# Ledger of designs, part 22: designed miniproteins, single chains, continued (3)

Each design is a single chain, and the fold is of that chain. pLDDT is the mean over its residues in the fold that is shown.

## One batch from the design tools (miniprotein)

Design m8782
Fold by ESMFold2-Fast:
Structure m8782 (fold): chain A 67 residues (1-67)
Amino acid sequence: SPREEAVRILVEAGYSRGQAETLADQLLKMAEQGMSKEEIAQYLVLAGLSPEAAERAAELIMEAAKE
């Protein structure tokens, strides 16, 4: 699922699985509350992800928020 792929990217970025799942759920809530893909990607870059990983994770979060 898009959520599980986003969790995998966060784990690869150095988060534990529990931290990655919590962060993914927080990002899903932010997307559902109207935060854009670009704003989520910027948030993830500030949290320490590479721009490429942040953009891909943001895309997956936006896809998961539509389901």
Scores: mean pLDDT 85

Design m8783
Fold by ESMFold2-Fast:
Structure m8783 (fold): chain A 61 residues (1-61)
Amino acid sequence: MRSPALEELLRAAAEEVALAVELTVAKRLGDEEKVAELQKQLDEVQARADALAARLAAELA
C-alpha cells in the first residue's frame, strides 16, 4: 500500500518531467517569454516536490 505522500510526490515528479520537456522545446524555438513562464511553473513544482519529499522522509524517521 502506497502512502498518500508518495502518491503526491509521484504526481509532482510527472508534472516536473512534462514541464521540463515543454521548457526544452520553448528554448529550442527561442521563445523567451514562454521559457520564463515555464521556468516559473517548473520552480513551483520542484518546490512542492521538495516539500513532499521532506514530509515523507520525516514520516519514515
Scores: mean pLDDT 81

Design m8784
Fold by ESMFold2-Fast:
Structure m8784 (fold): chain A 61 residues (1-61)
Amino acid sequence: GDEFLKKIDEKIEELEKRIAELREKIERGEASEEDLRELQLLEGMRALLLGMKSWLEKKLS
């Protein structure tokens, strides 16, 4: 049980770090079109993993 939640948390943390880097680039006006596409994809992936984590936490409680 706990190992799977840890893997999800690790993946969310990786995504959040990359999203933060991309958001900082956008705020500085340094973002490329590739950076904007990557941000959209990573935010979508993060939302899916957060939903999965929420569902698993409810099932395991």
Scores: mean pLDDT 82

Design m8785
Fold by ESMFold2-Fast:
Formats: C-alpha cells, sequence, structure tokens
Structure m8785 (fold): chain A 93 residues (1-93)
C-alpha cells in the first residue's frame, strides 16, 4: 500500500516537474543546452524534482508567475511534501 502510493506520487511529481520545466524553457528563463527535456524525461525522479524546483525559482526571479504557474507550484510543493513523508514512513518500517 505505501509502496504503491509512493509510485503514484513519484509519477505525479515527475509529470508536474516536467510540465513546469517545459513552461520555463518556453518562456526562455531556463537554458535548454546541457539538460534537454528528452534527457530529463529519462533521468531519475530526484533529478526531475531538482529541475522542477529550479524552473519555479527561475520563473519567480523573472516575474513570470501567472495564476496557472502558481497553481502548478502549489501542486508541486504538495506532492514533494507527500513524497518526503512517504519515504520517511517506508524507511522507518
Amino acid sequence: DLEKKLEEVKKELAEISLEIVEIALEKGVLKPSGASLEELRKSSVEDQIVMGSAAIAALEKKGEVTPEIEELKKKFEELLKEYQELLKKINEK
């Protein structure tokens, strides 16, 4: 049950991270060279989360935060918190 929930949260977190990165790339606030979106899709969830966080920070620094981006940011932060709590519970058992 916990392992299945972790995999579901990982999938959602990866999906939203990639969506935020794509938006940041389209707005020109992230450089596409060095970490292509295709390479990021093949990377670990941990790497995808790091890039999602970087994309949020870049969007905020450039003042490119729309209501849609704010909603994605909130969902990302909620999923990241759930992911960390699930990892803690699994590691404590």
Scores: mean pLDDT 77

Design m8786
Fold by ESMFold2-Fast:
Structure m8786 (fold): chain A 69 residues (1-69)
Amino acid sequence: VEEILEAEREEFRRQGEELTEKAVEAAKKGDFRRAVSLETAAMLLYAAAGDHEGAKEAKKRVDEAMAEA
């Protein structure tokens, strides 16, 4: 079976948070297409980290950015 160490999960979560921050910045600049791409990447990283709640919140932000694009 595939095992992911807790340290690796924390690294993925941290990367997801960084991409979410960049997505928020892109959305503030009106670049909703870039915001969607960054939040989608963050959603995948949260999922890889086992943070299903974080992934769900990132998906909600993707849907919101897509509505603005």
Scores: mean pLDDT 78

Design m8787
Fold by ESMFold2-Fast:
Structure m8787 (fold): chain A 65 residues (1-65)
Amino acid sequence: MSAEENLKRAERILETLKTNPDLPEAALLRAKRDLERIKAENPDNERIQKLVDEALRLIEEKLAE
């Protein structure tokens, strides 16, 4: 997957997390896995790293509650 596709996927995941407060744990875990893969595939892309870290932070907050 290209960096542009990965950026768009991460943006979509982040938006879904912001607009759907009651996502089930299974959906949060799938999103976390996808984001961790995107982060690993794009270690030198600051924009992707920042966006993924923001989305992962939201997932961790939702999983802790």
Scores: mean pLDDT 81

Design m8788
Fold by ESMFold2-Fast:
Structure m8788 (fold): chain A 95 residues (1-95)
Amino acid sequence: MSKEELEAEILRGMTLIMIGVAFTTEESIRKKLADPSTRKEAIEEERKFLALLKEQADRAVAALEAVGKTEEAARLRELADRAAKRLEALIKEAE
């Protein structure tokens, strides 16, 4: 495996963990957004996480495409976009 291929796979793995967190923590996020005492903090934390997820996904997709893993890049982008849209919807509902 080339250094570039290894770096692309590490970025992919990190992005998949972030996507998993976004889907598995939804109930916890909804509870924090429903509570007026935690809502403002929860909105800011989720906005920050959303920005990091988008940045990390773009970085991972570009790295995978650069090493010819175009199909893996496309699948990762689809999952990341789905996670991002779900978080954006939760934030908008709480505003």
Scores: mean pLDDT 85

Design m8789
Fold by ESMFold2-Fast:
Parts: structure tokens; C-alpha cells; sequence
Structure m8789 (fold): chain A 73 residues (1-73)
């Protein structure tokens, strides 16, 4: 449905933006652990984008959220 397609597109945009920000911060700080999380999330994101697999997108989003939580702890 148009709604499901729209929601998937918005989620792809949101997760992709999150990965970009995590990678940028990791590179700016020289944080190898954070950079590795960004790389893993990007790999999952690319596969989700290719296949439409929402579960892979969810896993990529979780890695982004873990990276964000690391700054709040």
C-alpha cells in the first residue's frame, strides 16, 4: 500500500541519516569503536535498501541507537 511504502521510505531516510551522523562523529573524534558500529549499520542498511528487508533496517537502526545511547551514559 502507499502508506506502507511511504513509511518504509521515511524509515530508510531516518536510519541512513543516523548512520551518516554516527560515521561523521566517529571520524571527527577518531573513535574506532563508533566507526565500527557505523560500518556494521551501513552494511545492514545497504542490504535492507537492496532487498526491502525491514528486519535488517531495524537492526541497523538499533546499532545507531546504541551509538547515540553511548553519549548519554
Amino acid sequence: SVRDETLLLFRLLAVGSGIHLVRKRAEERGDEELLEKARRAEELYREAERTGDEELLREADELVREAEAEWLA
Scores: mean pLDDT 80

Design m8790
Fold by ESMFold2-Fast:
Structure m8790 (fold): chain A 70 residues (1-70)
Amino acid sequence: LYKEAAEALENKDYEKLKELIEKIMLELGMPEEEAKKGAEKAAEAVKKAVEEGAPKEVFDRIIEELREAE
């Protein structure tokens, strides 16, 4: 999951990134609606950061937050 999310970010495939983040959140026990909303916000934040020139660093922080919740 985390590796696939990193690949989606490299490909600028934010729809796939959103789906992968949602799957990670569901695996951590989040309800489907909360996981979907959280993944959407996370993917939008990553997209904005990539466009502003901070792609990997912002994504790594999101992954660390999800890992700590695990």
Scores: mean pLDDT 70

Design m8791
Fold by ESMFold2-Fast:
Structure m8791 (fold): chain A 50 residues (1-50)
Amino acid sequence: FEEKLKEKFKKTMKKDSITEGEQARIRRLAELYERMRKVAPKEEVEKLFN
């Protein structure tokens, strides 16, 4: 999931149709994932994003 999220973020940064706000939302989601992973098992965190 984490690597998939990073890949998606990089791909989104190259798209002309994606606003800076969309990029910021993806970045915040990645930060939230990292923070939650410190206090909860990976599989539980991934369920919250599905």
Scores: mean pLDDT 66

Design m8792
Fold by ESMFold2-Fast:
Structure m8792 (fold): chain A 79 residues (1-79)
Amino acid sequence: SKAAIEDALVAAGKILPNLPEEVRKKVEPLFDEADRALANGDYDKAVELLRKAAEILRQAGYTEEADKIMAEIDKALKS
């Protein structure tokens, strides 16, 4: 659902200020693109971009943050 993708973006916004600049520079553009995709009704693209951002977070050691974003994406896909 749109609401679950919005919840994933809200979670991303809460995480971003606490990330090191190196990691934030990699994921922030993906979250920005996902927000634009959501606004344009391209939910598949929004989910793909959020998954890419979550994978970058996981590889950087932010596994709990990645898991929170993925949980909201899973709700979007199962609804």
Scores: mean pLDDT 81

Design m8793
Fold by ESMFold2-Fast:
Parts: sequence; C-alpha cells; structure tokens
Structure m8793 (fold): chain A 71 residues (1-71)
Amino acid sequence: KLEELEKLIKEAQELMKELNSVEKVKEFIETMKKIVEKAKELGLLDDEEIKELEEQIKKIEENAEKIAKAA
C-alpha cells in the first residue's frame, strides 16, 4: 500500500510539469485526492491534516484557470 502511495506521488510530480491547461490541472487535482485517500487509509494523516489538504485541493480547483495560465 505504501508502494501505491509512492506511485500516486510520482504521477502527481509528472502532472506538475504539465500544468499548462485546465484539463491537466484537473488531472493533478484528481491525483492529489487519490493521494489523500491512500494516506488516510494508511493512517499517515490525522483528521486535521486531511481537512487542511482537502481545503488546499479545493483552492487549487477554484484557481485551475489561473494556475494553467501561470505555467
């Protein structure tokens, strides 16, 4: 299961290199959501840390167009 989390993190890192469109930013957001779910399943994050990460992901989602233009 830690190996699955590692693979998701690598996928997110590759997507970060390609954040040049809203679609790519959305793919990154989906990968981040999967990382949070896996970390939660593995007990690596407490409830406060999970909430904080979910809030950060929401902010990225709300700013997807601006992020794509900045890349």
Scores: mean pLDDT 76

Design m8794
Fold by ESMFold2-Fast:
Parts: C-alpha cells; structure tokens; sequence
Structure m8794 (fold): chain A 69 residues (1-69)
C-alpha cells in the first residue's frame, strides 16, 4: 500500500516501540527465572524458561527490524 501519513507512522512507531519494550521485559524476567532455577539445580525448568526468553527476544528483534524498514 501507499506510505503511511506522518501521524499514522508516528503512532505505528510508538505502538511498535512499546510492544518491543514489553517483549524485552518479558524476556528479561524469564531469563532471570531461568538463572534462579539453574542455581537450584532445576535444569529442566531452567531450560524451559530460557527457551521462552529466547522466543520473546526473537520477537522483539523482528519488531525492531520492521520498525526500521
């Protein structure tokens, strides 16, 4: 489609940046839980939280790439 208006683009950029921030916050919290489980010797729980953290990080990177395209 045609390029967005400046107002529509500014709104999209803000909404995307907020979504990126939310995904990164979730990834940080999940990564912290993974580290806590590792310290407890709970390797399977640590792995599950680590995989989830990576998934949220990948989503954040994808959204950032779309924001800058």
Amino acid sequence: GPPLSPEERARLERETAEQVARENKIADELGKKSDEYLKQGKKEEAQRYSVLAVAHRIRAVGLEVELWL
Scores: mean pLDDT 85

Design m8795
Fold by ESMFold2-Fast:
Structure m8795 (fold): chain A 81 residues (1-81)
Amino acid sequence: RKEELRKKGEEYLKKGEEYEEKGDLEKAAEEYEKAGTYYYLSGDYEKAAEAFKKAAELYEKLGDLESAELMRRLARGAAAL
């Protein structure tokens, strides 16, 4: 069911973009993190890395440096696959 996981990744990515457009950076970061996770589980490692990188940038803007560093590590790991 990798296609279903990819679809969930796409859905969460769009939700992240919608929250970011509305200025809800906390929810946007959470949705991008979910998108990265589902893309990773579906084997879409490039999209996973991109989604985790978006989450990291938003967590940094929010001052959540620990979550930002975790997201950066996940993005680098996915990009290496």
Scores: mean pLDDT 87

Design m8796
Fold by ESMFold2-Fast:
Structure m8796 (fold): chain A 70 residues (1-70)
Amino acid sequence: MSKEEIEGEILLSLGRMYLSLGKKFAEQGDTEAAKESYEKAIKLYKEAAPYKPEEAAENIKEVEKLKEEV
C-alpha cells in the first residue's frame, strides 16, 4: 500500500471510531456528546476524502443524517 492509501485508511478508521462513539452516546441520551463525536467523524472523513473520495463521501452523508436525528 502507498502512504496515501495507509493515511486514507487510518483517517477512515478514526472517523468510523467516532461514528460508533456518537451512536453509543445517542443511545444513552447524551445528545451533546453524540453531536461532538459525529462532528469529529465528519472532520476525519473530510481529511480522508483526497485519499478515499467515494468512501469518505458516503460516510459523511451517513453521519450528517445521524447528526440531524439527535
Scores: mean pLDDT 84

Design m8797
Fold by ESMFold2-Fast:
Parts: sequence; structure tokens; C-alpha cells
Structure m8797 (fold): chain A 71 residues (1-71)
Amino acid sequence: MSVEEALKELEEIAKDSPEALKHIQRAREAYKNGDAETAAYHLAQAARLSPDKEKAIEAGLKATNAILKES
């Protein structure tokens, strides 16, 4: 799974939470800037703020893993 695929999966899960979507956007920006730690932080916050926490945590971990593999 690519970083973009993982972020899109998390966005679909989080679509009903504007705050979670803002954190996903911050994670994408951090990833583009090579800041894996900041990206991981925002992905964790997005998962916590998502309506389906179980799916969001799994998708967030997939996205974090994909970012760390590229770093």
C-alpha cells in the first residue's frame, strides 16, 4: 500500500469528522516535507477523532507504516 492509498483509506473512514480530516491534511503536508514524526502524530489524532475508531486506528497504522518505510 502506498502512502497516498493509505491516506485516502483513512480519509474515507474519517469523512464525517472535519477535525479528523484536518489532521489527515496536516499529516500529508508533514509527509511531503519529510517529517515522519509530525505525520505520525497527526495520523494518531485523526484516528482518535474519527467516528469509526477501530477502522481509523487500523488505517492510521497502515499510513504510518507506509510513511516510515519511505523514510
Scores: mean pLDDT 82

Design m8798
Fold by ESMFold2-Fast:
Structure m8798 (fold): chain A 99 residues (1-99)
Amino acid sequence: MDIDILKGVISIAVGVMKAVLFQDEDIKVEYRPPDTDEARVRALLDRLEEAIKNKAPPKEIVELMSELDVAISGVTDPELLERALELARKAIRYLDEVL
């Protein structure tokens, strides 16, 4: 239930960003199976947090969120899910301020 809600929020955010910034362009995110879903999600969350902190271009943030949307589906750790949701909200707010 929480995973579906989190994935839904990220997917909607990515969809809106694609529609606004990239039109109907396919953002090429390299799909690679993770060694573990949790390890990959942690790495993506760290990269997303650093990208927001460094005021990275909107495209980079959307690409990281797209990778997170794929990786999060196998995660059951509530702390990782909470962190992902918090960072997704921060990313959306940052994009809203920059756009």
Scores: mean pLDDT 67

Design m8799
Fold by ESMFold2-Fast:
Structure m8799 (fold): chain A 79 residues (1-79)
Amino acid sequence: STEATVLNNLGNLYYSQGKYKEAGEAYQQAAEIREKVLGPTHSDTIISLRNAVEAYSKALGPTHPDTLAVAKKYEALFA
């Protein structure tokens, strides 16, 4: 989806600006769209969700409930 690609690129832009929370939100939205269109095991879905985990971890720390929620979704792709 063009929308998911735009959101992922917006996440990259926010991340480069140190806006890690906004980056995480954009990557998570891209991952949700990609999961619905391409499925949970598609490389683009996995990449967007991995990027969301990294961004939230930088914004909030690795043990924050919001970081753990997206990390759990990422881990579930390999369950």
Scores: mean pLDDT 84

Design m8800
Fold by ESMFold2-Fast:
Structure m8800 (fold): chain A 100 residues (1-100)
Amino acid sequence: SLKVTLSPKKQVVEAGEEATITATVSGGKPGSRYRVVFYYKDLETGEEKYIGSAIVEEGESATFTFKNLEPGKKYEFYAKATDLETGETAVSEPTLVEVK
């Protein structure tokens, strides 16, 4: 079955630093391309915010770098992968970015 994983699972950054998150897709149909969508969830409001998307092949990684993170805030990031041949979808476990 389709799987998308985010790395690192947790990172701590200083205010004004960048956070880099990598998504890797596995377990889809051999030879498929995948759409990877990045979003974060605001834990206070429950609102999901779209960040960006990439098209990757199986075993490839999509990397996103996030800037202007607020001091003292915690961000949960997620990725959703869609197999463009089968329509199968998978959502990652969250990755946590903490800003000190």
Scores: mean pLDDT 81

Design m8801
Fold by ESMFold2-Fast:
Structure m8801 (fold): chain A 75 residues (1-75)
Amino acid sequence: MLEQAADALATVARYLGASDETVEKLREAVRNAQSADEIVPAAEEATKDLPPEVREQVLSAARLIAKTLRDKAAA
């Protein structure tokens, strides 16, 4: 599931105009997360240099993905 979360967030960042370097940094950070709770902090660190509007959209997607993974783990 974390691999799919990493790919989904990378796709969102790329769509919003993030550089290939930032997209790969985001993918790697999310892949290295050990749990759903680490996805948002990893995305925050990976996107700290993005414009605030782009960063907020990526973080919104990260929060939604983290919630979805928690909900699946609880079901």
Scores: mean pLDDT 78

Design m8802
Fold by ESMFold2-Fast:
Structure m8802 (fold): chain A 66 residues (1-66)
Amino acid sequence: AQEYYDKGLEAFRAGDLETAAAYFEKAIELDPNFIEAYENLGKVYLAMGRYDEAQKVGEKAKEIFP
């Protein structure tokens, strides 16, 4: 999980938003309790204008981390 999260951060810093989202999604798939991956995935979706996906990620995070 951590390695995909780190790759997601690298892609996000490079402005490769689609690649960043994919890596954060993979980090969450491997560790569903990885709160930092949900936070950064939400930021990436907002930066991409994918507001519905950003909202769903936020709702999922609230369900897992009440």
Scores: mean pLDDT 81

Design m8803
Fold by ESMFold2-Fast:
Structure m8803 (fold): chain A 66 residues (1-66)
Amino acid sequence: MTPEDEARVAALAAELIARNGLSDAPVDREIAELTAKARLAQERKDYEAAAEELDRVKALFDERLA
């Protein structure tokens, strides 16, 4: 991941937090960052990387609900 990709992931994660009413909790920030990474990967047509990040998001939601 390039510094430009990292900056874009951070910006998208902040937007996702604001739009979805996520908290400042570390788990909510991690979910937002992984979702932003998946979105960036989809824009690059890297569907394998996008699927991997989305699987991580699902695992965090499952852990959060347990």
Scores: mean pLDDT 72

Design m8804
Fold by ESMFold2-Fast:
Order: sequence, then C-alpha cells, then structure tokens
Structure m8804 (fold): chain A 98 residues (1-98)
Amino acid sequence: MQVLRIEISGVPGLTEEIAEKIGEAAREEASRLSGVPAEEIEVEVEADPLAGSAVITLTLPRPLSEEQLEELARFVREKASELTGVPEESIEVKVVAE
C-alpha cells in the first residue's frame, strides 16, 4: 500500500467543489497509471479556499514509480488550471509518497 499526499497551492477560487473534482480526476489518472481499478483507490480531499490551496490524499494498493508520480503531478496541475482558469505557471503541485 502507498499513501500519496498531493498538495496544490497558488489557485485563487479553488472551492471545495472544484478540489473534489480534481481529487476524482486524480483517482482516475492514478488508476490509469497504475493499472489498479479506481474503486480500489481511496481518495480524501481537504480544501482551503481562502489560502487557494488543497490537499488530496490517495491510498493505492500498489506504489507508483517516480516517473508516474511526476505524470500525476502534471495532470493535477493541468486539471486545476482547466477547472479554475488559473495559469499552470501559477499553480504549485507537490506529490509526497509516504
């Protein structure tokens, strides 16, 4: 099992609803990258709209490689930009594996 903490910052207008959509998309992307069914991936989302930040926690039955973690971080940044209209260059995404 691997716990991934995805930290997003620099996104004015990042509501709890948008953060939840990003979390669901991240779960689907992690499923695609790992080959694990999305239903076996647990997702938790915590948003701080006033700070423009959110934390998405994914629990996977199998670990992602370093390359797959970088792809996931890029996907999350692109998705956050798409849903909020904030430029990707202004969005910081950090993926931490436990």
Scores: mean pLDDT 85

Design m8805
Fold by ESMFold2-Fast:
Structure m8805 (fold): chain A 114 residues (1-114)
Amino acid sequence: MEKELRRLQALAEHLVRLNPDDEIARKIYELLKAGASLEEIKKFFSDIFGVEPKTLEEIEAERARRAANPSGVTSLTKEEYLERIDKRIKEAVERGNILEFLEARLTKASLEAL
């Protein structure tokens, strides 16, 4: 098995165990168990997220949030850390990086379970 496919499967499996209601993680896990290729998984991810339009308001709100809460802070509350993880998830979606998407969601699920 390709290293990237193995890592995707492990991440999806762990995320499904921590949050069984995560529909996207479950679907990725099911596809990988069915023998889907990395390209098929990437296409699924793009199909799910590529059709979601970003409004000007959303872009402006993100810029304002970044200005108000710069990433250079040396200490974070749980709430601020969750916001940083949500931002990381969004950036992973924008780049089509499925590994970072699953890692960030797993981190969020683990933190919320705490």
Scores: mean pLDDT 68

Design m8806
Fold by ESMFold2-Fast:
Parts: C-alpha cells; structure tokens; sequence
Structure m8806 (fold): chain A 93 residues (1-93)
C-alpha cells in the first residue's frame, strides 16, 4: 500500500513535468509533428519502464491530467507487481 502510494505520487510528478515540457516545446516551436513525436517517445519509454502497454501508458497520462488518483494507483500497483515478477524469475534461474 505505502509503496503503491509512493510510486503513484512519483508518476504524477514525473508526468506533470513531462506535460509541461511538451507544452513548452509546442509554444516555442509551433510544430505539431515534433510535439507528437516527443509525446509518442515518452509514452513508449513510460510503457517499457513500467512493463505496461502503450494504451495503458496513455490511460495513465490521462488519469494524471484529470486527477483520477484511483486509476494512477491501479497502474502503479501493476508496475510493482511486474517488477516483483522479474525479480522472482531472476532468483529462480
């Protein structure tokens, strides 16, 4: 529970900073194609790091932006479970 809450807060903070950076690039460049590429790249990295799908990464960003704390916690819990599974596999080998 405490680990889930901690990761959820870290994800909220990280995603908000990412969104602020993307908005800054959009305002400074006006280039929608570059903004899309930057967003796509960060979503792919987020999905890979958390062991979730690209669609789930998009849901996570949407949840953070809408203040849906329950959805952020669900995704954080899934990420922790994925990491635990990886560590168990490493020890079993």
Amino acid sequence: EEEVERLAKQLEDAIKRMDEFIEKVKKETGNEEEVKKLRDFYLDVLAALLGITREQAEELVKAVKSGDKEKVREIAKRALENWDRLFERAQAA
Scores: mean pLDDT 78

Design m8807
Fold by ESMFold2-Fast:
Structure m8807 (fold): chain A 58 residues (1-58)
Amino acid sequence: MAEQVQAALDKLKAAGSSTLPVLDMSLPSSNVDDIGQYIGDRFQNNANAVLNLEKIKS
């Protein structure tokens, strides 16, 4: 189980990195606030998933 959790964690971190650079990224708008909110939500969701997986690992 710990190995499976670690693999999932590594995959999520790698996926987060792959969203940069933003060459063909679908953005909700060109507004800085909207882009910031969109990116923030995506990273926050990823951070919450990572945190939950770490709690399961524990």
Scores: mean pLDDT 53

Design m8808
Fold by ESMFold2-Fast:
Structure m8808 (fold): chain A 76 residues (1-76)
Amino acid sequence: EIEKIKKKIKELEEKIKELKEEIEKLKKEIEELEAKKDPSLVPKIIGLKLRIIGLEIEIEKLEEEIKKLEEELKKL
């Protein structure tokens, strides 16, 4: 059913948008923490950077799912 696949693509696109917005917020938080030049904040900064990497991996996974769904739409 074409409508189901289109709805799923839209939901995945919305999730990607939310994840990208979260990455931008985390980047700003990292910049604020780094600006303090406090060595005690290094573990927190590392944790935030690891979270960004995790979000980037999730975005890549969702983009691959969209690509597969778009290929399925072409076959219908």
Scores: mean pLDDT 86

Design m8809
Fold by ESMFold2-Fast:
Structure m8809 (fold): chain A 100 residues (1-100)
Amino acid sequence: SKEAMEKLFEEYLEFIKKDKEYYELYEKLVKVVEKLVEKYKDKFDGSLIEKFIESLKNQIALHIYTALLEGESLSTIKNNALKLIADSLGVKESEVRKLL
């Protein structure tokens, strides 16, 4: 359900917030997603844009959450998240990297 997904997202974010550097990375990655979606809005169905952004935010939160549990470095997490965003949006990794 939407409520279950919102609760999971909140749980991931509360965990990430305990590590300031990882939370700052999350916020930066979210802003990059929002900028890229706005830049390439003509490639997306306007009715689905909000759901698509929400889905990517959840995927990034899960990615950072699991990486924190596994003790991965910030640089590894950042590089993997950059690839995730590029692949999900159908844009080049270089475009995502410019906004980070």
Scores: mean pLDDT 80

Design m8810
Fold by ESMFold2-Fast:
Structure m8810 (fold): chain A 77 residues (1-77)
Amino acid sequence: MLSPRELAVLRTLARAGRPLSVAEIARALGESPATVSATLRRLEAAGLVARDRRTGLYSLTEAGREAVAAALAAEAA
């Protein structure tokens, strides 16, 4: 199951609807860039986010979008 921090990062990306930098996600969550970077690397390893090598921006994968949708459905129930 996703940790609260992992889910918060995924929700931030879903809400933005665009690729975000570590700094943008950190600002949105009130977390340090180092903490967000570590969380994003774990999510990337899990296949839930992808990093653009050219820009360094992170975006949701299909699996990441499904994980957010499942978590939101669970909260709505």
Scores: mean pLDDT 83

Design m8811
Fold by ESMFold2-Fast:
Structure m8811 (fold): chain A 71 residues (1-71)
Amino acid sequence: DSKIAEYEAKIAADPTDAKAWYNLGLEYYKQGKYEEAIKYFEKALELDPSFTHAGAALREAKEALKNPKKK
């Protein structure tokens, strides 16, 4: 959707924008795409290891992936 495209455009312009990677991860997490969300949250933490919100979101996404109700 438009939010994913917006964050992808921000990342294309500045691939070091940890917040854009984190926000992209949140959009995938909201869609139940936990594997994609994990990759983007890991990228945000790689760029900013002090990004506590990305760390918390990463743990939640990994937990959701371990116990998914979706096939």
Scores: mean pLDDT 81

Design m8812
Fold by ESMFold2-Fast:
Structure m8812 (fold): chain A 76 residues (1-76)
Amino acid sequence: MIPYDPQEAARVIETAKELIQKAKEALEKGDFNTAARYISAAYLAATAASLLGDEEGFNEVKKQADEVAKQLDEKI
């Protein structure tokens, strides 16, 4: 198992939140491919943070990423 590291989990969650913000910006610009890539990266980062012990952060990021993914699906 990946070692429990709450400090690293917090940094990974912060990165995931930044990726979600970039996805929202790409979506507003009509760059759906870039938005999809950022959302996929945010899900991966959130999953890594969950493995490091931040399940709360994972759930928060997943909720935000799901909202952006839904908006992206409505545009495709």
Scores: mean pLDDT 80

Design m8813
Fold by ESMFold2-Fast:
Structure m8813 (fold): chain A 79 residues (1-79)
Amino acid sequence: EELERKAREASQKATDALNQGKFDEAAKWYERSAEYYEQAAKLAEERGDTVLSDIYRRGAELARQKAEEAKKLAEEAKN
């Protein structure tokens, strides 16, 4: 699926940024990944694919958690 691919690409860019110490950039990409997973989950739910919807929602939750972690690291780095 297009949205799943975009979510995975965003997550990979976030991980690359995180590994480079670019915490603000990492948080932004993890947030975009979560948005794509949420959209994918909504579409899967609308077509009755509850298993796929659940997988995508878990992907969104994980990406959101990593975005919050990266935001905290970015704030710490500013001080």
Scores: mean pLDDT 85

Design m8814
Fold by ESMFold2-Fast:
Structure m8814 (fold): chain A 55 residues (1-55)
Amino acid sequence: MSAEEQKLLEGARELMRSLGLSEEDIAAFLAKLAAAPPRTDEEELAWLNEMRAAA
């Protein structure tokens, strides 16, 4: 993974913990992010909205 991808994963993990997601949900979202990382602002927003809905 690139440094930008690693930074995104770390930020996502911290954000998910702040939203109160379980470790299982965090692992599931991180796995999705690693398999299909967002490439556009719209994809990133869609991913963030899905994560918020899970919290």
Scores: mean pLDDT 71

Design m8815
Fold by ESMFold2-Fast:
Order: C-alpha cells, then sequence, then structure tokens
Structure m8815 (fold): chain A 62 residues (1-62)
C-alpha cells in the first residue's frame, strides 16, 4: 500500500518517530501482516514507553 511506503520514508528520515512506527504497524495490520504490525508496535513502545495506543494494539496483536 502507498501508506506503508510513506511511513517507511518517514522512519528513514527520522528513526526516532514513535508515531510513524505505530502508523506503519496499523498499515501492516490492515494488510493482514499481524507479525510485522506487532514488531512495529514494539518499536514504537521502545521509543515511547507511554504510547498507550501502541501498547493496546500490541496486546490485541498477540
Amino acid sequence: AAEIAAYQARIAADPNDAQAYYNLGQAYLAAGEGTKAAAYYQKALELDPDFEAARAALLGAR
């Protein structure tokens, strides 16, 4: 999807953008790639441990 490429470009420009990792995780989940989605939610939480939406999404993906 075009969204995945856009978020990957954003992460390449700023690898500490927790929101971009979360958005990429949602895009992969929408594409049926639950394992990739969970990995990106984990990365968002590594960058921002208080990211409630990423934590909730990761619990749902496991």
Scores: mean pLDDT 79

Design m8816
Fold by ESMFold2-Fast:
Structure m8816 (fold): chain A 59 residues (1-59)
Amino acid sequence: NKKEADELVKKGEEAEKKGNYKEAALNYGKAAQLYSEAGDFKSAQEAAKKYHEAKKKAE
């Protein structure tokens, strides 16, 4: 469901704004999976990139 993936990206962005990079990474990772399942590989790739960046900042 693309709408659910879009909401997860939004939650990840809000978590980043608060400095909660672990929460941001979890939300972006789930969004990437849902976009991939929906066949939206472009959005999945973008969400995966955000996941990796948030994960680096969480460490």
Scores: mean pLDDT 85

Design m8817
Fold by ESMFold2-Fast:
Structure m8817 (fold): chain A 63 residues (1-63)
Amino acid sequence: MKYEKKSKAEIANLLSLAGIVVDKVGKDSLTITNKQDFKKAIELLEKNKIRYKVGKDKITIYY
């Protein structure tokens, strides 16, 4: 089974180019907490087939 896989650096660069602020950089994930960026981030992640999870106060992006 194949899925689009991006490295931490590729995901961070993609978000930065879109003007999205990353709050926390973890071992296996990045976190976005600015709710104003949520819609833009979700659209970008869906377009690039990147795995993510939407929480109450954050979006967690997996690599």
Scores: mean pLDDT 78

Design m8818
Fold by ESMFold2-Fast:
Structure m8818 (fold): chain A 80 residues (1-80)
Amino acid sequence: MSPEAIELLKKAEELFSEALDALMRGDVERAKQLIEEAVKYYKEALKVDPNLEPARKFLEDYESGKLKEIFEKLLEKHGL
């Protein structure tokens, strides 16, 4: 795995973590922006390394709506 692909993956994971933190604070718009930015980094990582399983799996879950379902459940749990 290339160092560039790993760095892009790390950035994507950090952005996703920040999105969850924003969602927990009730900042849904910021969470959406951070998710979109994370998706871009996951796509760039996959472009550098097409066999990068964590990036591929994240994008599959994003495109299938699994991440949206998780966010909706988190919002409901926190009364947002």
Scores: mean pLDDT 79

